# Designed miniproteins, single chains, continued (6): the designs that were tried, part 10

Each design is a single chain, and the fold is of that chain. pLDDT is the mean over its residues in the fold that is shown.

## One batch from the design tools (miniprotein)

Design m20332
Fold by ESMFold2-Fast:
Structure m20332 (fold): chain A 82 residues (1-82)
Amino acid sequence: SKLEEAIEKAVEVYKKLALIDEDFAQEVGVILLEARKAYEEGNYEKARELVIEAARKIKEFAEEKGDEELKKEAEETLKIAE
């Protein structure tokens, strides 16, 4: 499903983020763990909301850092989740 793809893409982006900023990656990681839990519980609406939240946070971080690649990956995640 597109939501499953969005979660997978967000986790891939999270792995790259962990190499850049561990503290921010931890914040995003908590949101993605909650998204996965919601998905496993069948709460697809909550899972989608959490993935969008995580992707928006990553996009804002990428814009602040001037990381164009990370920004594009966050935007791709948003398009899949929406």
Scores: mean pLDDT 85

Design m20333
Fold by ESMFold2-Fast:
Structure m20333 (fold): chain A 62 residues (1-62)
Amino acid sequence: SMAQELLEKVAEIFRKARELPDPELRRKVISLATEAVEALANGDFDKARKLVEEAQKLLDSA
C-alpha cells in the first residue's frame, strides 16, 4: 500500500539520518521524518510525501 511504501521510506531516512556527522542536520532530518510518521497516522498522505521528499533532499545534500 502507499502508506506502507511511505513508512519504509521513513524507516530508511531514520537509518541514514543517524549516520549524519552534522548534529544540526541530523536533528532536522529526524524532525521531518517524525512529522511524516504523524502525518501518516492522521491519514495525511500528501503532507507525509512532502515531508519525506524534504528529508530526502537534505540527506542528498549532506
Scores: mean pLDDT 86

Design m20334
Fold by ESMFold2-Fast:
Structure m20334 (fold): chain A 111 residues (1-111)
Amino acid sequence: AEERETTLRSLFVQAARKILEALEKGDVEGAARAMTEAAVSVPDPEERIRLAHELARFATQKLIELGREDQIPALREAMRAEVKRLVTDPELQEALIAAIDAGIDEAVAGH
């Protein structure tokens, strides 16, 4: 529905701003927290996975643009840690980690 797409887009924009602010300060843990908090706020598991993937790709692309590619391993580790902290369902945890890894790998490959 249009209302649902508008809500997801709004969540992405809000999370993306928080991620960028954190990354500009060198706070990869803050960026990981912003991504995971946005993703877990989405009730639908498939849309949660998609949002996590898109935000992880965005965060990685911004690190590349900032010349901080050396921080990509730390960002990946922080994002995985936040998912493990907030998501207790093993299948959803594994799916979210896979989506994050895919988003990061896509951004690195496109560089």
Scores: mean pLDDT 85

Design m20335
Fold by ESMFold2-Fast:
Structure m20335 (fold): chain A 70 residues (1-70)
Amino acid sequence: MKSYEELLLEEMIELGEYAVEQAKKTPSISLEELKKGFLEMAKERLEELLDKETAEKVLKELKKKLEEIL
């Protein structure tokens, strides 16, 4: 069974992909600015839900996955 951290990572990746698709339809938003803002929001949420070390690991994996998609 998937861990809570793994499920959170999958949901964050899904939200990030959705945000990127919406930004591509909105000419006033840069993909770089959207990515930076999304990662900042994800960091805040993960630090609220997980301990600091686990949140940092999940955020690092999320950043890596978003780099592969963009």
Scores: mean pLDDT 77

Design m20336
Fold by ESMFold2-Fast:
Structure m20336 (fold): chain A 70 residues (1-70)
Amino acid sequence: MEEIEELARKAQEALEAGDYKKAKEYLEKAAELAEKAGDEESARAAYGALALLYEKEGDKEEAEKWREKA
């Protein structure tokens, strides 16, 4: 939980800085750790955030892949 929360915090900081690449990197790592820990709720939250970020960048195909997992 603590490591997933730290990655989520870093993702938020990256978003505030406008660094969408770093935000996606942290969210992907958070989703991976949440899945490994069996935390479906945190994993789905990370997938949803990734889908929204890809939509903002215009990458509809990647956004759809993450949305299906959420």
Scores: mean pLDDT 79

Design m20337
Fold by ESMFold2-Fast:
Structure m20337 (fold): chain A 72 residues (1-72)
Amino acid sequence: KQEQIDLEIELALALIKAAVAKLDFERTGDPESYKEAAEYYRKAAEIERQLGNTELAESYDKVAEELEEKAK
């Protein structure tokens, strides 16, 4: 169905953007990139909950929390 496909696309884009932000930090050392990565992992977690994948959602929230801590 269209709604599920749209959520899967949003999830893939969020994870790609999170990965790009992490790579940007490794390249530049800018802690703002870790905050951006955390925001995208938070979005991925929300989408996974909508898809019924609560375990994956919890994993992404944990990654986001770790990245937020590193950004301080």
Scores: mean pLDDT 81

Design m20338
Fold by ESMFold2-Fast:
Structure m20338 (fold): chain A 74 residues (1-74)
Amino acid sequence: SDEERRRLELTRILLKARERLKKGEPISDIVEWVREELERLGYPQEEIDKLVEQLRAELEGIKEAEEYSRKLRG
């Protein structure tokens, strides 16, 4: 029950992070917000650090792909 709720909340946070990236927010700001949300949910610091590192790499990849797509349209 609690584990399932935390998984759903994590999924919502990750979806919001991608939405914020699409709106042009800096990755550093998005990552800081995600860190705060995970801390609020009671994730241990080492797990937060690992998740945030993975997310940052993912968001950077999405941004690069979006910039590449824009270059192909221009």
Scores: mean pLDDT 83

Design m20339
Fold by ESMFold2-Fast:
Structure m20339 (fold): chain A 79 residues (1-79)
Amino acid sequence: MKIIDKLTPLEKEVLRLHYDEGLSLEEVAKRLGISVGTVRKALENAEKKIDEARKALPPEKQTLYDMILKLIEENKKKE
């Protein structure tokens, strides 16, 4: 299944802010107006979903993980 479809909007936003903006979990929490615990939970859930899908699929299917990273890069270029 597509990993992106498994991520909630919040999980996607936390993941993007952390990797795209390089913000710490505390800074992401401030940016979104939520608790650091909620940010940590969302990031852990996103990482688990990505890692689980990556480990469950053959190496060739790891391209799905690469697609997520590419979407993060495309979002940077989108301004």
Scores: mean pLDDT 69

Design m20340
Fold by ESMFold2-Fast:
Structure m20340 (fold): chain A 97 residues (1-97)
Amino acid sequence: ELVEEVEKEMEEGAERAIEAAKEDPLKGVDVLLQSTAEVGSKLSADAADAIMRVAAEGAQRFLDTYKSKSKEEGIREMEREAERVKKAALEAAKEQA
């Protein structure tokens, strides 16, 4: 139940973050961090802190890639980082369930 809810919300959050990033990289970061925080609110404080750290580090790698390489490479990095956050959140949800 919690695992299915977290999976759905992370998938929806990732899709929103990727679409936002295509228009504005900072909006993509904001969406990724906000959606991760919303999912984290359903997890333990330690798990929430852990996934927020993954999201923050991922957002930084996305911005660095967007700036240093290209928009297309940046968007591909956002896709990879969103998937990494989703996996971390799912593992946390499985441990809590």
Scores: mean pLDDT 86

Design m20341
Fold by ESMFold2-Fast:
Structure m20341 (fold): chain A 60 residues (1-60)
Amino acid sequence: GEKNKLINRAIALRLRAIGLEFDAELLEKRGGDPEEVEKLRKEAEELKKEADKLYKEVDE
């Protein structure tokens, strides 16, 4: 149903966010560009917020 579709999208977005956070941590530990680390973390945060919105639509 519609709920399952929204939940699956939210899960996919959260998995992408986790990947970006992992990349950001590796870059930071390697002594990479702080601005690029912040960019990756910002993108991860945006994906998490999108996932949270989808979860709220299911539980509304």
Scores: mean pLDDT 84

Design m20342
Fold by ESMFold2-Fast:
Structure m20342 (fold): chain A 86 residues (1-86)
Amino acid sequence: MAKLVEVSENLKKGNVFKSGKKYFQANSPESLIDKPGFYQCTYHGWAFQVEDDGIRVLKNNGGGEFLAPGEKAVCSNSPSALVYEA
């Protein structure tokens, strides 16, 4: 299964996300998040609030959308993807 892998630094890449004080890299276009949390793309600045009921996507311009469990969340046109499975 594809998972987010913790990395030691902010690489400012479309496949690297910040959660709290930690950084995670997506190893594939479809990375599995098996635990709710707040993730911010280090490259585009979009934020993803992963909750039990789905993912809230927060864009830099104040826009956003809600994705149900199992739907893909992507940062802009980046190949980085977050897949939430409850």
Scores: mean pLDDT 64

Design m20343
Fold by ESMFold2-Fast:
Structure m20343 (fold): chain A 109 residues (1-109)
Amino acid sequence: TSPYPTSAQIQEASKRPDLDTRLREFIETLRERLKELREKLEKDKSAPPSRFEELEKAEEYLKKAEENLSNRELALQYIIRAMQYLILAADPEEQQKLHELLLRFIQNL
């Protein structure tokens, strides 16, 4: 079972009013979660380098989303990619919280 929205759901969401504001707010929320995860990983002496690389990719996709807000469908796709990398960087407990955050975001679009 995939927690990620389909292309059709992304296209439909892109038509919603005030989407720019909601996208900006969600990007900021994800940046805060990325910072928290990075700080947690920096304190874990056994953390594999791949988790830091996944956080870096998440940050890259969040930047791409912000740069492409005029293309709402593309911005949503980049946000979803950022979420995928954040989830890969997280421990199992944090992964569940990130999936719940994504579902709430999609429901509130």
Scores: mean pLDDT 79

Design m20344
Fold by ESMFold2-Fast:
Structure m20344 (fold): chain A 67 residues (1-67)
Amino acid sequence: MDKEKAIELIKEALEKATDPEVQRNLKIALDSLEKGEWTTALAALREAYRLSTDPEVKKLIEEALKV
């Protein structure tokens, strides 16, 4: 995972997300990436993807998972 690219994509997803649980998981992913906690960041991103119903938010999370 490219940390800088992932952070940018997650921030964009967070700006578009309206669901509080999606926002919470995206914030966990950002905090975990800053700490180098890759396993926790990936788990939080997958949960945000699963909970998200917005196709734009899902696309940004999917791209973050691929970098």
Scores: mean pLDDT 83

